# Designed miniproteins, single chains: the designs that were tried, part 67

Each design is a single chain, and the fold is of that chain. pLDDT is the mean over its residues in the fold that is shown.

## One batch from the design tools (miniprotein)

Design m2333
Fold by ESMFold2-Fast:
Structure m2333 (fold): chain A 94 residues (1-94)
Amino acid sequence: SDAQGLLDAVQGHKGAVLDLADKTKSLAKKGDLEGAKNQYDLARLNYDRAKDLAARGIALGADDPSLVAQVQALLDESGKALKEAEDAVKELEA
């Protein structure tokens, strides 16, 4: 279904954000500022794409509050991981 396709796509982007955020934190812990920034930029790009995809999908299926809630939960989890990665880069820059 279109709804399931949206959920699967947002889940895929969440997976990418989580993986890239973990790579960012690992590189930051090793003192690799350039590597950490590069992985963080990729994580942010995937998060932005997930947000755009979610906004379009919700606009097409806005009558399903359960789907909207699930998509928002995936974006919240992705945003948390992205924030942790951002904090790791900022701590290394300080």
Scores: mean pLDDT 84

Design m2334
Fold by ESMFold2-Fast:
Structure m2334 (fold): chain A 124 residues (1-124)
Amino acid sequence: MKKEKEAAEELEKGVEEIVKLIEEGAAEVAAALRAAGHHGSADYVLDEAKEMSKYLLEVAKKSKELSPKEMIKKLQEARDLITQRLGAMGDAAPPEVRPLVDALRDRIDKALTDAIKKLEALAS
């Protein structure tokens, strides 16, 4: 159906933009951690970013198999998972790096919330 195709295209575009935010933001956080001597924490952040990106890309790949309601549910689940993981990273981060993690979490939460709202408009 036309609305399902439009929702799938919006989901795929939204996921691409969010994955880019995750990858660029995680690279910035990892660089700050390495500069502070926290090399193991930097590797952990990059590995977590890969897993979060993989989850979102798998949702996008299944977009044509999902109803708009199911797409919304999957993005809500992704938002909850990603914000929880970034929150835990922020809590464990050195004070000098914590603001970068918090800013990344806020940017990703906003991007996922905006993507969900666009899908809700298409589902109505």
Scores: mean pLDDT 85

Design m2335
Fold by ESMFold2-Fast:
Structure m2335 (fold): chain A 77 residues (1-77)
Amino acid sequence: STSSSQAVIFVTRPGEEIDVEELERIAAAHGGRFGGLGRDGEGEQFGALVVPAAEVDATVAALEAAGYRVLGVSYSQ
């Protein structure tokens, strides 16, 4: 069994609420899943997607095309 590394992509949507169903669809299209919603230290909403590490670049491109801003990516080691 090949263990696939995963990454968590953190996103926000400037001026709008995050569409959870849209994030779920984008994550699923890239072999991943929606990880949840949170708020940062400034009270701004962010979403998290968990995707295979190999799919990060494609997922980021899809998120940006959908109007999301990528805040960061965290890779599991």
Scores: mean pLDDT 80

Design m2336
Fold by ESMFold2-Fast:
Structure m2336 (fold): chain A 86 residues (1-86)
Amino acid sequence: MSAEEIAKEAREYFKEKLIEFLKSNGYSEEQAEKFAELVFDKKLTPEEAAKEVGLDPEKAKELYEKFEKEMEPEERKYLRLAIEAS
């Protein structure tokens, strides 16, 4: 499997996890999906993505940091690779 293919699968996996996390924290499915797309596909910061979706940037940053902290260390490594891999 190519590095690009692995990175795409990892991005899809973490997008789905972020969407479910945001929904569990009171965000609509539409807001959660758009936010995850902006963060993972457009590589915006959580604050920038929140601004585009009409969410509070400070709250979105807090939630994204919480999302990262709730992951196991191994999962956090793959999350960073998914975002950093072009």
Scores: mean pLDDT 77

Design m2337
Fold by ESMFold2-Fast:
Structure m2337 (fold): chain A 87 residues (1-87)
Amino acid sequence: PLSPEEVRALLESRPETAPYADFVRAEIERLLSEGVPRELAIARAMERALLRSGVPESKAASAYTAIALLLMLGEGERALDVLAEHV
C-alpha cells in the first residue's frame, strides 16, 4: 500500500496533479488518524482535491469509486491517471 509521502511524490511527478500533492498528503494523514483504511483514505483525499478544483460532486464520487478499486488492486499509477483526467 502507498504511504502518504509516496502518494505525494507520485502526484508531484505529473504537472497536472503537482498542485494538489501537499493537500492530498495532508488529507490522507488526517483520514488515517480517523481510522479510515489506507486505500479509502487515498481515494477520499483525491475526491476532495477534485471537489476543491471545481469538479461536480457526481463526477468526483465516480472518480472516488474508480480510484478506490484501482488502489485495492495495487494499480497506483492508474489511480493517479483517474485524478489527472478529472482536474
Scores: mean pLDDT 84

Design m2338
Fold by ESMFold2-Fast:
Structure m2338 (fold): chain A 78 residues (1-78)
Amino acid sequence: EKEKEEKKKKVEELRKKAQDLVIEGASATVEGLNKAIKLRVDGGSREEADEILREANEKSNKLDEEAKKAVEEAKKLE
């Protein structure tokens, strides 16, 4: 009874965490792209723009990995 209720709450929390992490990752990618475009428009080098995109992709990938772990934890609790 109580165990089922606690598991359900934890699964909901993990699913919400995964969803929030995916949204954050997408936002990081968009922000990185906008910064790279602005830098190139302002006369920055392609190499500097590529570095900004690389950092944004690294952040997004880390958030996606955390989201995947949260989904796997939720799956273990079902």
Scores: mean pLDDT 83

Design m2339
Fold by ESMFold2-Fast:
Structure m2339 (fold): chain A 83 residues (1-83)
Amino acid sequence: EIEKIIEELRKVIKEGIEKKIKADNSEGEEGKKYEEEMEKLSKEAQALAQELMKLVGEEAIDIINEILAEVIEEEYKKREEEE
């Protein structure tokens, strides 16, 4: 159960970062669509974070921070190498 929430949260955070990068590189209606998707993903991440907090309490904050750090580093490293 906890493992599933962590995996889903990691996925949502990764998608959010990808959408932000695409929004920053897009114009007009396409950029707006990515911003809207990013907002939806942000709300999903918040809901998953709350569910994780219900299961593990304050340790959820540490888990979320570790996921954020790992995903940000991984996604930006990938983009830097491919650009």
Scores: mean pLDDT 75

Design m2340
Fold by ESMFold2-Fast:
Structure m2340 (fold): chain A 78 residues (1-78)
Amino acid sequence: MSKEEKLAAIESAARFAAELKAQGRDAEAVAVMQWELTALGVPVAPDEAAIAAAVRDYLLNELGASEERVAAIVATLR
């Protein structure tokens, strides 16, 4: 996968997780994000704070995404 494809995959997963949270399905939202990060080689605990931190770190340091784009994706997870 390209860096852009990986970024798009995380954005898509974050939007789906936000939809699950809007339905009160918080555990499933966490599972979706944990699965996506694990599939990208980023092991993370099934915890919202750990997932948000892992997303931020991976996007900034591995994919070179802008702070603004990373902040928007992380905000979607809340």
Scores: mean pLDDT 81

Design m2341
Fold by ESMFold2-Fast:
Structure m2341 (fold): chain A 80 residues (1-80)
Amino acid sequence: SDKEKGEKYYELGLKAYKEGNYEEAKEYFSKAIEYYLKYDPTSPKAAESAAKLGTVYYKLGDEEEAQKYYDLSNEISSKA
């Protein structure tokens, strides 16, 4: 299911992030957001994935993109 795919990509993103593989973490958290939102537009896991993606962009030095994903996380959470 889309929920199961979201969870799989979220866990892969966390692993990549912990290992310092920020480009890989970016891909996985992006996919986690996509699948969680397909499952539930107000998914707390989608909001969490967006916050993690914001942190990844911050680690990559892209503060503008980081803020965009923090804002997305807050928007999703506000609808839950």
Scores: mean pLDDT 86

Design m2342
Fold by ESMFold2-Fast:
Structure m2342 (fold): chain A 55 residues (1-55)
Amino acid sequence: SPQAQQLTAELRAAVASGAPDSELIGLVRRLLDSGLPDDQVQQILAEFDAAVRAS
């Protein structure tokens, strides 16, 4: 999904740039409110968790 790819890219960029917690929370909220299928939401959350742990 283009929306899933965009949200994944935005979350990765935010983590890599050291964005404030308020921006990270906003992006996660957008993901949860996106209406994407549960499997895609879980995949993006797993990618986000991996990026945070790698930082």
Scores: mean pLDDT 78

Design m2343
Fold by ESMFold2-Fast:
Structure m2343 (fold): chain A 87 residues (1-87)
Amino acid sequence: SDMAQIVATAQQMLASLSDAAFDDIIRNIIAIHPDIAPYIQRLRDTYGGATTRRIMAIVIAQAMRTARIYNSQQLIQMFQDAAAYVA
């Protein structure tokens, strides 16, 4: 399934980067889309750092696969969908 391919890409991304390097990528995404920051913080508060990184990796993998530019509202929806998948 498409989701299985996205999850596999996300796992490879997390395996190739340190937690600190991946957290830097998240900070850079927030710098471009500052209105998503409260949603990322809710993910960290609810699921912890490791699960939040998995959710973010899924969203990034999905965005890479589609080669689209997403607005903040679309990114928020993608975070919610990914969180529901991993929860």
Scores: mean pLDDT 80

Design m2344
Fold by ESMFold2-Fast:
Structure m2344 (fold): chain A 79 residues (1-79)
Amino acid sequence: MEQGAGRELAQRFIDGEVSLEELTRFYARQLRAAAPDWPVEKLVQMVVKEVTEVLKEAGKYSEEARERARRVAREVLSA
């Protein structure tokens, strides 16, 4: 159940209950905690890949949405 938190948040995003920014911050924080020694750019790329798959599943993929996710991920991972 605990490992399902990301999937639950993704579903809430699809349902319009959470923002793209909230979803992206969650994935960024989880990945940073799991892989603290990874370079920021690698962490950003992994977060953007994960969020992009959720966007495609939701039928909401756009370059604008992907760039917003990249910006939010970089902000969280650079702090």
Scores: mean pLDDT 80

Design m2345
Fold by ESMFold2-Fast:
Structure m2345 (fold): chain A 75 residues (1-75)
Amino acid sequence: SAIGEKARELAEEAGKKESVDGKELAERLYELADQSPDPGLRGALGAVAAEAGKAEEVDGKRLAEGIRTVVESTG
């Protein structure tokens, strides 16, 4: 899906950094969730966003893996 591809692009961007701003990335993931017509992908992206938003600094590679995993599982 187009939303899944955009989520993968965010994962690639995050994965190039050792740490990323969790709140900034959470906002971008929430925007993708809101644009998703698939409730499964919407919920999964929202859950990743909620978790990322709890921390100021998040491991970029670990977060990238999480995003790729939910996109693979939901669409």
Scores: mean pLDDT 79

Design m2346
Fold by ESMFold2-Fast:
Structure m2346 (fold): chain A 57 residues (1-57)
Amino acid sequence: MLSDEEIDGIAEHAAIISGVPVEEVRELLRQGDWDAIREKLGEKTAAVVRRRIERLR
């Protein structure tokens, strides 16, 4: 489960890459629905998001 601080950092970067509003990206990340994330942000942006989560340790 991602913290709010982790979500904020990832959401800002994903919003810049995808052009989706940052608040919508934050909500998608909070829900953790990877199918919705891939559908809304696209496969490339979803892969970047997943890699960033893996690096936040």
Scores: mean pLDDT 77

Design m2347
Fold by ESMFold2-Fast:
Structure m2347 (fold): chain A 61 residues (1-61)
Amino acid sequence: MEEERRKAAEELEAVGRQLGPEAERMAQTAIESANVMSEKEALELLQGMRDSMEARLRAAE
């Protein structure tokens, strides 16, 4: 469902924004890439990058 992809994109964008402008740009690029992928591929990309960025945020605490 597109709602799942939209939620994952929102979470990725929020985490990217907290990490800084480079991470925010990377998050936006991933979201744009996800828009042309299958639902499964889009969710895997967005969730994977979100998890990676959240781990970086926690490490930087």
Scores: mean pLDDT 77

Design m2348
Fold by ESMFold2-Fast:
Structure m2348 (fold): chain A 91 residues (1-91)
Amino acid sequence: TREEAERLRREGNEHFEKGVQALRAGDYAAASAHFAAASRHYAEASRLTGDPVLAELSRLAAAASEAARKGDGSAATRLVVQILELASRAA
C-alpha cells in the first residue's frame, strides 16, 4: 500500500542518515550495515510503488554499503552525494 511504501521509505531514510553519521565517524562497519538496511527498505518501497527513483536509491545505497565494507571512505562519500542529489530531484 501507499502507507506501507511511505513507512519503508522513511525507515530507509533513517538508516541512510545513520550510515552517513557512522561514515563521518570512521565507523565503516556500522556505515556498511546501515547503508545495506537503507538499500533493502528502498527496494521494498520500489516493489510496492513501481517508483524507479526508489529502485536507483536502493542500488546506490547497496554500492555505498559495499564501499564502506571495503573501507573506501572516498567512494562511499561520492555515493552519498549521488543519493542526496537523486533524492533532491525526486518527482
Scores: mean pLDDT 89

Design m2349
Fold by ESMFold2-Fast:
Structure m2349 (fold): chain A 53 residues (1-53)
Amino acid sequence: SKELSLEIMKLDLRMMGLEVEIDLNASDPERVAALQKELAELKSQRKELEAKL
């Protein structure tokens, strides 16, 4: 549906932002670990939504 496509697009944009934040915080391993966890959670959500598409 249009709704699902839009939500997937929003997740893609957030995931891109997190990847940039990971690069910017490369010197802080604790921060990187937290950001990677958030990224993994968003990837899981995206996969679930894409399955419904």
Scores: mean pLDDT 85

Design m2350
Fold by ESMFold2-Fast:
Structure m2350 (fold): chain A 94 residues (1-94)
Amino acid sequence: MKPSPEVRELISKAIGRIIRAIGEDMDGNSEGAVRSIREVGRIAKKLIEMGDLESAESIADLLETLSKESKDPVVKEEAQKQAEEIRKAVEEAK
């Protein structure tokens, strides 16, 4: 199944925010990384509102990866929290 152009744009935006969060994390800017991660969560919630649960699940996978690879406990916690909230919202929307 090929993603729609709108879904692709939202995924690309989420990926861009994740890349930004990684950069902020590497710079020791926990607050900046957390803000970027929260923006990713907002994009995922928009995808759920649009009925695109598959794309929201993909974003949750990327946040779980960020949580596993980060060395900052604050960034790890926020990324894991946002991933769990997205997965719960997806399950509730099914």
Scores: mean pLDDT 83

Design m2351
Fold by ESMFold2-Fast:
Structure m2351 (fold): chain A 113 residues (1-113)
Amino acid sequence: MKEKAKEILEELKKFIEENSLEEVRKKAEELQEKNPELHILIFSEDELLRHGISEEEARKILEELEKELKKDPRVIEVATATTGVEKKKVVIVITRTVEDTQAVLAKFVEIVE
């Protein structure tokens, strides 16, 4: 399972660096469908910017999220990448359970607040 999560993360990271955020979302959905034992989350700078958060603050939020999730035992893998088209930062998170996914989402909300 951990080995599979690493393979998915590296595939997504490479894909992100060459593609648009829309294409990345579609690729993540495809990988999720093929790997139902894992949960894939993507947090984007672009989404934060659309909610009125500044570029500087959005980057700080994503940096803090990556730092905190690297320490979280509920997270199998976490990495940062930059989209090839929009040149926007994204954080990729892979978890094993719905409960672990909910915990990651709660941590994101706490950092944004």
Scores: mean pLDDT 83

Design m2352
Fold by ESMFold2-Fast:
Structure m2352 (fold): chain A 85 residues (1-85)
Amino acid sequence: GLTREESEKIIKETEEKLKERGVDVSDVKSKFAVIIDGKIDLDTIEELLKLAKKAGVEGLKAVLKVSGNEEEKQKVLNKIKAIIK
């Protein structure tokens, strides 16, 4: 398993990589939301969530916000829930 420090480092690194790809992960105070800037593949988000789950650190979460129409937003949220649970 990963240590707490290693898990925090991986999540921060992944947040920085998402920011470089145009995903806004700054100053979001919501519990759990995903931002997709039209150019981010859902597979990239899936990999991020798998890394967070593998890290096993309580309270450590990627901060993302979901945008789009109601159907697209619900599909993304359902995929995220499936990966986390």
Scores: mean pLDDT 47

Design m2353
Fold by ESMFold2-Fast:
Structure m2353 (fold): chain A 107 residues (1-107)
Amino acid sequence: SPAERALELMARLEEEFGEAQRKLGNAKTNKEKIEILEELIERVERAREEMRALGADEVAAVLDRLIEKLKEAIKALEEKDEKKFEEYLEEINRLLDEAHDTLLAEG
């Protein structure tokens, strides 16, 4: 069903975020962290389009906000604002949880 595919897509996205967090913890430079986040944006953009194709428009809207926060996190790294970067990572984790909760609420 579309709902089962959306749940599988969300689970995969959560695993991709977990791997990205692990890679960020091992990254030695802001350039490496930016490259990790740029790859993650591409994965979220693909997931957003797949969610829209499945009719999960409210989930897709949360993923749009998540993409914007990932872009803001990249800018904080470019500006060497470590505190703002950490604040954006906390917001990103909250948005990922919001996307999952939104999907569960849609049935």
Scores: mean pLDDT 89

Design m2354
Fold by ESMFold2-Fast:
Structure m2354 (fold): chain A 67 residues (1-67)
Amino acid sequence: ASPTVKRAAEAEARRVVSEAARRAGLSEEQMQKLIEEAIRRAVEAADRGDSRAAREAILEMVKRALE
């Protein structure tokens, strides 16, 4: 995928997971680890052109944050 698509996936992952982690009251360290994992998975899926998998990766990390 283009650098623009990968950057968009990274931004979305950071935004959505940060919101969920803040709502769940996670520490900065816990939030950072979830954001990094979400970015890694979402960007990898987006690079393969799989926007659905990228979205699902973000939602999985949101679910993990809210546990």
Scores: mean pLDDT 81

Design m2355
Fold by ESMFold2-Fast:
Structure m2355 (fold): chain A 72 residues (1-72)
Amino acid sequence: PPSLEENKKIAVEVAKSLGELSEEQKKALEEIKNATSYAELGKAIQKFLSSLSDEDYEKFSSEFSEKMEKAA
């Protein structure tokens, strides 16, 4: 599995690829960047996902899963 830093990097890259982010999404993205453990990272990612539209959720989930698989 990817390291904590690789997981954070992938999550941030995928989030930024979604285009213009709302203030709530930007706040959740900062929490992802500042995560110091896998548990904290998972919580931050879930918060970010909860702020997305169904379309952006599908895009994030698909691209994140693909990049995580390639990093493993």
Scores: mean pLDDT 80

Design m2356
Fold by ESMFold2-Fast:
Structure m2356 (fold): chain A 67 residues (1-67)
Amino acid sequence: DPLVEEALALVRSTEGTDEQKAARIAALLEGKDLETVRRVMEALATSGLPIPGRIAQVVLDKLRALE
């Protein structure tokens, strides 16, 4: 899944701030449906990667907005 792979690559990247990464994740999820946002959230949660709070908050906010 290219969207999930891109989101994971952004989280794994050592470049950019947490805020910049959060903004890029928000842009990736723009106009996406609930199923797509949930899939990205699950991939991040099960990745074993340390997810910055700002990124987690953006994904959760998008998920809540789509209910």
Scores: mean pLDDT 79

Design m2357
Fold by ESMFold2-Fast:
Structure m2357 (fold): chain A 61 residues (1-61)
Amino acid sequence: APQAQQLVRQARRLYRQGRYRDAILLGLRAVHLASQSSGPQAQRTRQQGLRIIRRARRDLL
């Protein structure tokens, strides 16, 4: 879904800016939207969102 991909891109920008909590929130939203879709693109978007969440949570600690 284009909306979920846009949220992943926004989450990546927030992560680069050190805004880890905001990156997690947008990443979670992207994963949620991608999980409502099927197909290879939705699966990749879900994985990208989960990766951002994992990295941002690690950097928060």
Scores: mean pLDDT 83

Design m2358
Fold by ESMFold2-Fast:
Structure m2358 (fold): chain A 100 residues (1-100)
Amino acid sequence: SADEIIEKMLKKLEELIKKLGELNPEVAEEVKKLVDEFREKYKKAKTLEEKYKEVVEFGLKLLDLYVENYEKLSEEAKKIMEEMLQLVNDTIEEIQNLLS
């Protein structure tokens, strides 16, 4: 189900946010705020299409945060954020497959 896919994504994101927080606590807190906003919006989503749109919007906001912070991130912090972005993109693909 979409909800099971999202739960797996969120659990992996929590682990990545913890790792990012050890390197850059300011950016980790901003990622956590985006995740908290996503959780609230996803909870209100009723249809599979609405759930898909919320995951896509979250991915775009996460990408914007990565780009805005790119020059102040260490190479190790960049790799963690790139892993987060890949995780969200993989999740978007899995939810999209449920719409087919």
Scores: mean pLDDT 90

Design m2359
Fold by ESMFold2-Fast:
Structure m2359 (fold): chain A 94 residues (1-94)
Amino acid sequence: SAIDELIARLEEVRAEVLRMVEEGASLEEINAFIARRTRELVERFPEYAELIERFGAGLYLYVSDYYDGRISLEEMERRMEELLAQTKAELRAR
């Protein structure tokens, strides 16, 4: 289904953001990646644009908080997992 395909893409975006952090990518590079991927997904799934944009914004916020030393790596990963779980639940409720 379209929802299952969107969920798989959101899982891929989160996994790649985590890999970029592990590989030492800059916040600017991660922001550019998130912006590009969310734009592509909004064009493909315009009915879910608000959810896709909130997901991308949430990922960026958590990476930014980690890079600024406001949260630990473990807390960033936990928040990203919660964000993904909440987004998946909202998509499946429709």
Scores: mean pLDDT 90

Design m2360
Fold by ESMFold2-Fast:
Structure m2360 (fold): chain A 86 residues (1-86)
Amino acid sequence: DTAAALAAADPADIEAAGEGAVARAQELADSLADPSRARELVERLREEVEELVRAHRAGDAEAAAREAAEADEIAQEIARLYREAQ
């Protein structure tokens, strides 16, 4: 499960994966004709990734899993906005 996977992962790998997800989300947001809502979501995604890394470094696997779930929800919403704009 996500909590077990996060507990086993190196913090640097989680940080790199989170940075990659934010960069991908930013590219999708910037491709929109009206990117305002998507850019708000990208900033929220950055915040959740930062909290995820903090929780993981603190050894709080449950908090890390909750932050990962929130980050995934935000990423899905950005992808939805991109699909609707097509």
Scores: mean pLDDT 76

Design m2361
Fold by ESMFold2-Fast:
Structure m2361 (fold): chain A 68 residues (1-68)
Amino acid sequence: SLEHQQLRLIVERSRTVDQLKQGVLGLADHYGLSDSETQQLLDVIEKNQNASREELFKALKEVLDKIL
């Protein structure tokens, strides 16, 4: 889906945690997510600080799929 492709690009192209968070905030705004739903995605980033990019993508995708 388009949202999964956008999420993958955000995860793969972000060089810092701050860039990753900004990308996720932009995705949340684009899809009209609530503050609470947006915070759920940010919490996934915090929980997965030591995860690989693929593990982080899968974790973010699982939460996004529950929201959308």
Scores: mean pLDDT 88

Design m2362
Fold by ESMFold2-Fast:
Structure m2362 (fold): chain A 103 residues (1-103)
Amino acid sequence: SPAEKLLREIADILLKAGATVSREEIIVMVAELIHRMLVEGKKKIEGTYLVMLAAIVRAAGADTRVAKEIAKKINDFLEKASPEELEELRQLALRVIRTGSLE
């Protein structure tokens, strides 16, 4: 799905940027941020959410410079997504938080 592709692409960006945590740990941290935003009715990474994203990038062991690239990836998805695709992303994020895995 497009939602699954988004989470995989973000994990790839962080791993390529030298993240020291597992792909699964990255996906859980990012899913928690996305789920919080969508529950709060937010459709853009800015302000407090950008600060939270930078903290996730740091926790993953990567340089915070990639936070801008990740924010752009998330924002592009959220801007173009249908209501159905946004709900799929919210449900996928919740499932990832509960299971610790994209699968």
Scores: mean pLDDT 86

Design m2363
Fold by ESMFold2-Fast:
Structure m2363 (fold): chain A 62 residues (1-62)
Amino acid sequence: MTDDDLQASVDALVQRYLQVARQNGDQRLLDLVAQFQQAYLNNDMDRMRALYTQLAQLLQSL
């Protein structure tokens, strides 16, 4: 996966997840999304991958 493809996927995922988090008012979801966005802005790819896995698992559990 190229960095550009990953960044585009991350932006789309963040936008989608922020919408779900706002609708549910879940503080844990909001906190995870904030951490993911911060990692994305800092270009911390390892942290982004870890947080992406956590977010994907949470979405699957919903």
Scores: mean pLDDT 71

Design m2364
Fold by ESMFold2-Fast:
Structure m2364 (fold): chain A 82 residues (1-82)
Amino acid sequence: GVEEARELAKKAIEAIKNKDYKEAEEYLEQIRKLVDEGKVTDEEARELTLEMLTEAAKIALEEGIQPEDAQAMLAKIKALEA
């Protein structure tokens, strides 16, 4: 449930920091599956999404990630809220 989603979120952010975008995307897909299955509430998913967007934006700025790659990743994280 929510504990698994938080662990996956931490791993996704770590993968983004290491520029392992495919691995990050797989973790985001796992979080989305937990939300779709009702194991994470809409409110918890919204909070987690906001936290991840904030951290990913900070990493993109600090690590010098290409703007196109940063925008694509931020869009995927934001999709967890939808």
Scores: mean pLDDT 76

Design m2365
Fold by ESMFold2-Fast:
Order: sequence, then C-alpha cells, then structure tokens
Structure m2365 (fold): chain A 62 residues (1-62)
Amino acid sequence: EDEKIINEQIERAEKNNPEDPFIEEIKKYIKLVKEYRSKNDLKKISELVELLRKGENLDILE
C-alpha cells in the first residue's frame, strides 16, 4: 500500500521534473523491487536492499 502511494508521488514528481537524476534513481529502485517481487526473487530483493544500505550504485544489479 505505501509503495503504491510512493510510486504515484514519484511519477507525479517525474512528470513535473522528468530529467531530475534523483527522481530517476528512486524510480529505478522502485522498478527493480517491483520486478523482483513479481518474479518472487527474494534473493535479488535482498541484494538490492543491501546495495542501497551500503550506498552502492544500482547499475551493479542491472
């Protein structure tokens, strides 16, 4: 539920500032989480969370 609200707000912000790199990074994170959850890939979700916790670049997961 919270993810739905957050995604809606991110998309609204992106429509107002489509080339904001901060919005793009958050959008990539949300997209990857949704993709891995839809595939029931808990290992990839855990890896994504670990990378964000360490401040690593999300491009590593691709």
Scores: mean pLDDT 64

Design m2366
Fold by ESMFold2-Fast:
Structure m2366 (fold): chain A 116 residues (1-116)
Amino acid sequence: MVEEIRENITEEDRKEMEEFVERQSEIILKNTKEELKKLGASEEDFKVLDEVVKLVLEGRGQEAVKLAEEAIERGRKNGPQKYKVALIIEETMGVVELVIGVARTVAARESLKRKK
């Protein structure tokens, strides 16, 4: 539903954006996995975390949201701590989306100033 002209980003700015997103996503995932381990997260919870982040990085944010919502519903059935794990996964998805959005906005803005 966002009709955006992607060709306005230069190759240089695109590479810098991709490298920034990759670095920040690795840091976010590492920190989130450490927090989830302290909460007794299951192997399935870690797989959901990895999958939602991967989907967001691939531009498949709607699929990531559905997967996160399914994790929330499972968490609600299994008690407060499991629900908290699911909320942290959804928060992590949102943080990665924010990083991508900020990086893309900066890259597009700088590319438009350069004209080429």
Scores: mean pLDDT 80

Design m2367
Fold by ESMFold2-Fast:
Structure m2367 (fold): chain A 92 residues (1-92)
Amino acid sequence: RAEAQEHARLAAQHLRELARELEEKGAGQDVIDLARQAAQLAEQATSVDTPEALRLLQQALDLVQTLNDVQPHPLAQAAADHLQAGIAALQA
């Protein structure tokens, strides 16, 4: 669980930084909102039980993958990697 919580925190940090960069570059509100929503879900996953954390991390990952399809970004890729690692840690 501690490993999954750390991955979720790192994903949330990367997604908050991504949202800020997207705003600075004048990206569409849709992609900014995806980054913000994914960050909130990843942050929430750090403080809930394992079944709820898995659900939240999976939802965050789905949003990040949608964002990366629209606007590929290294921070989105890093966040997706951490979300996948967090999910794997909770399923082990």
Scores: mean pLDDT 86

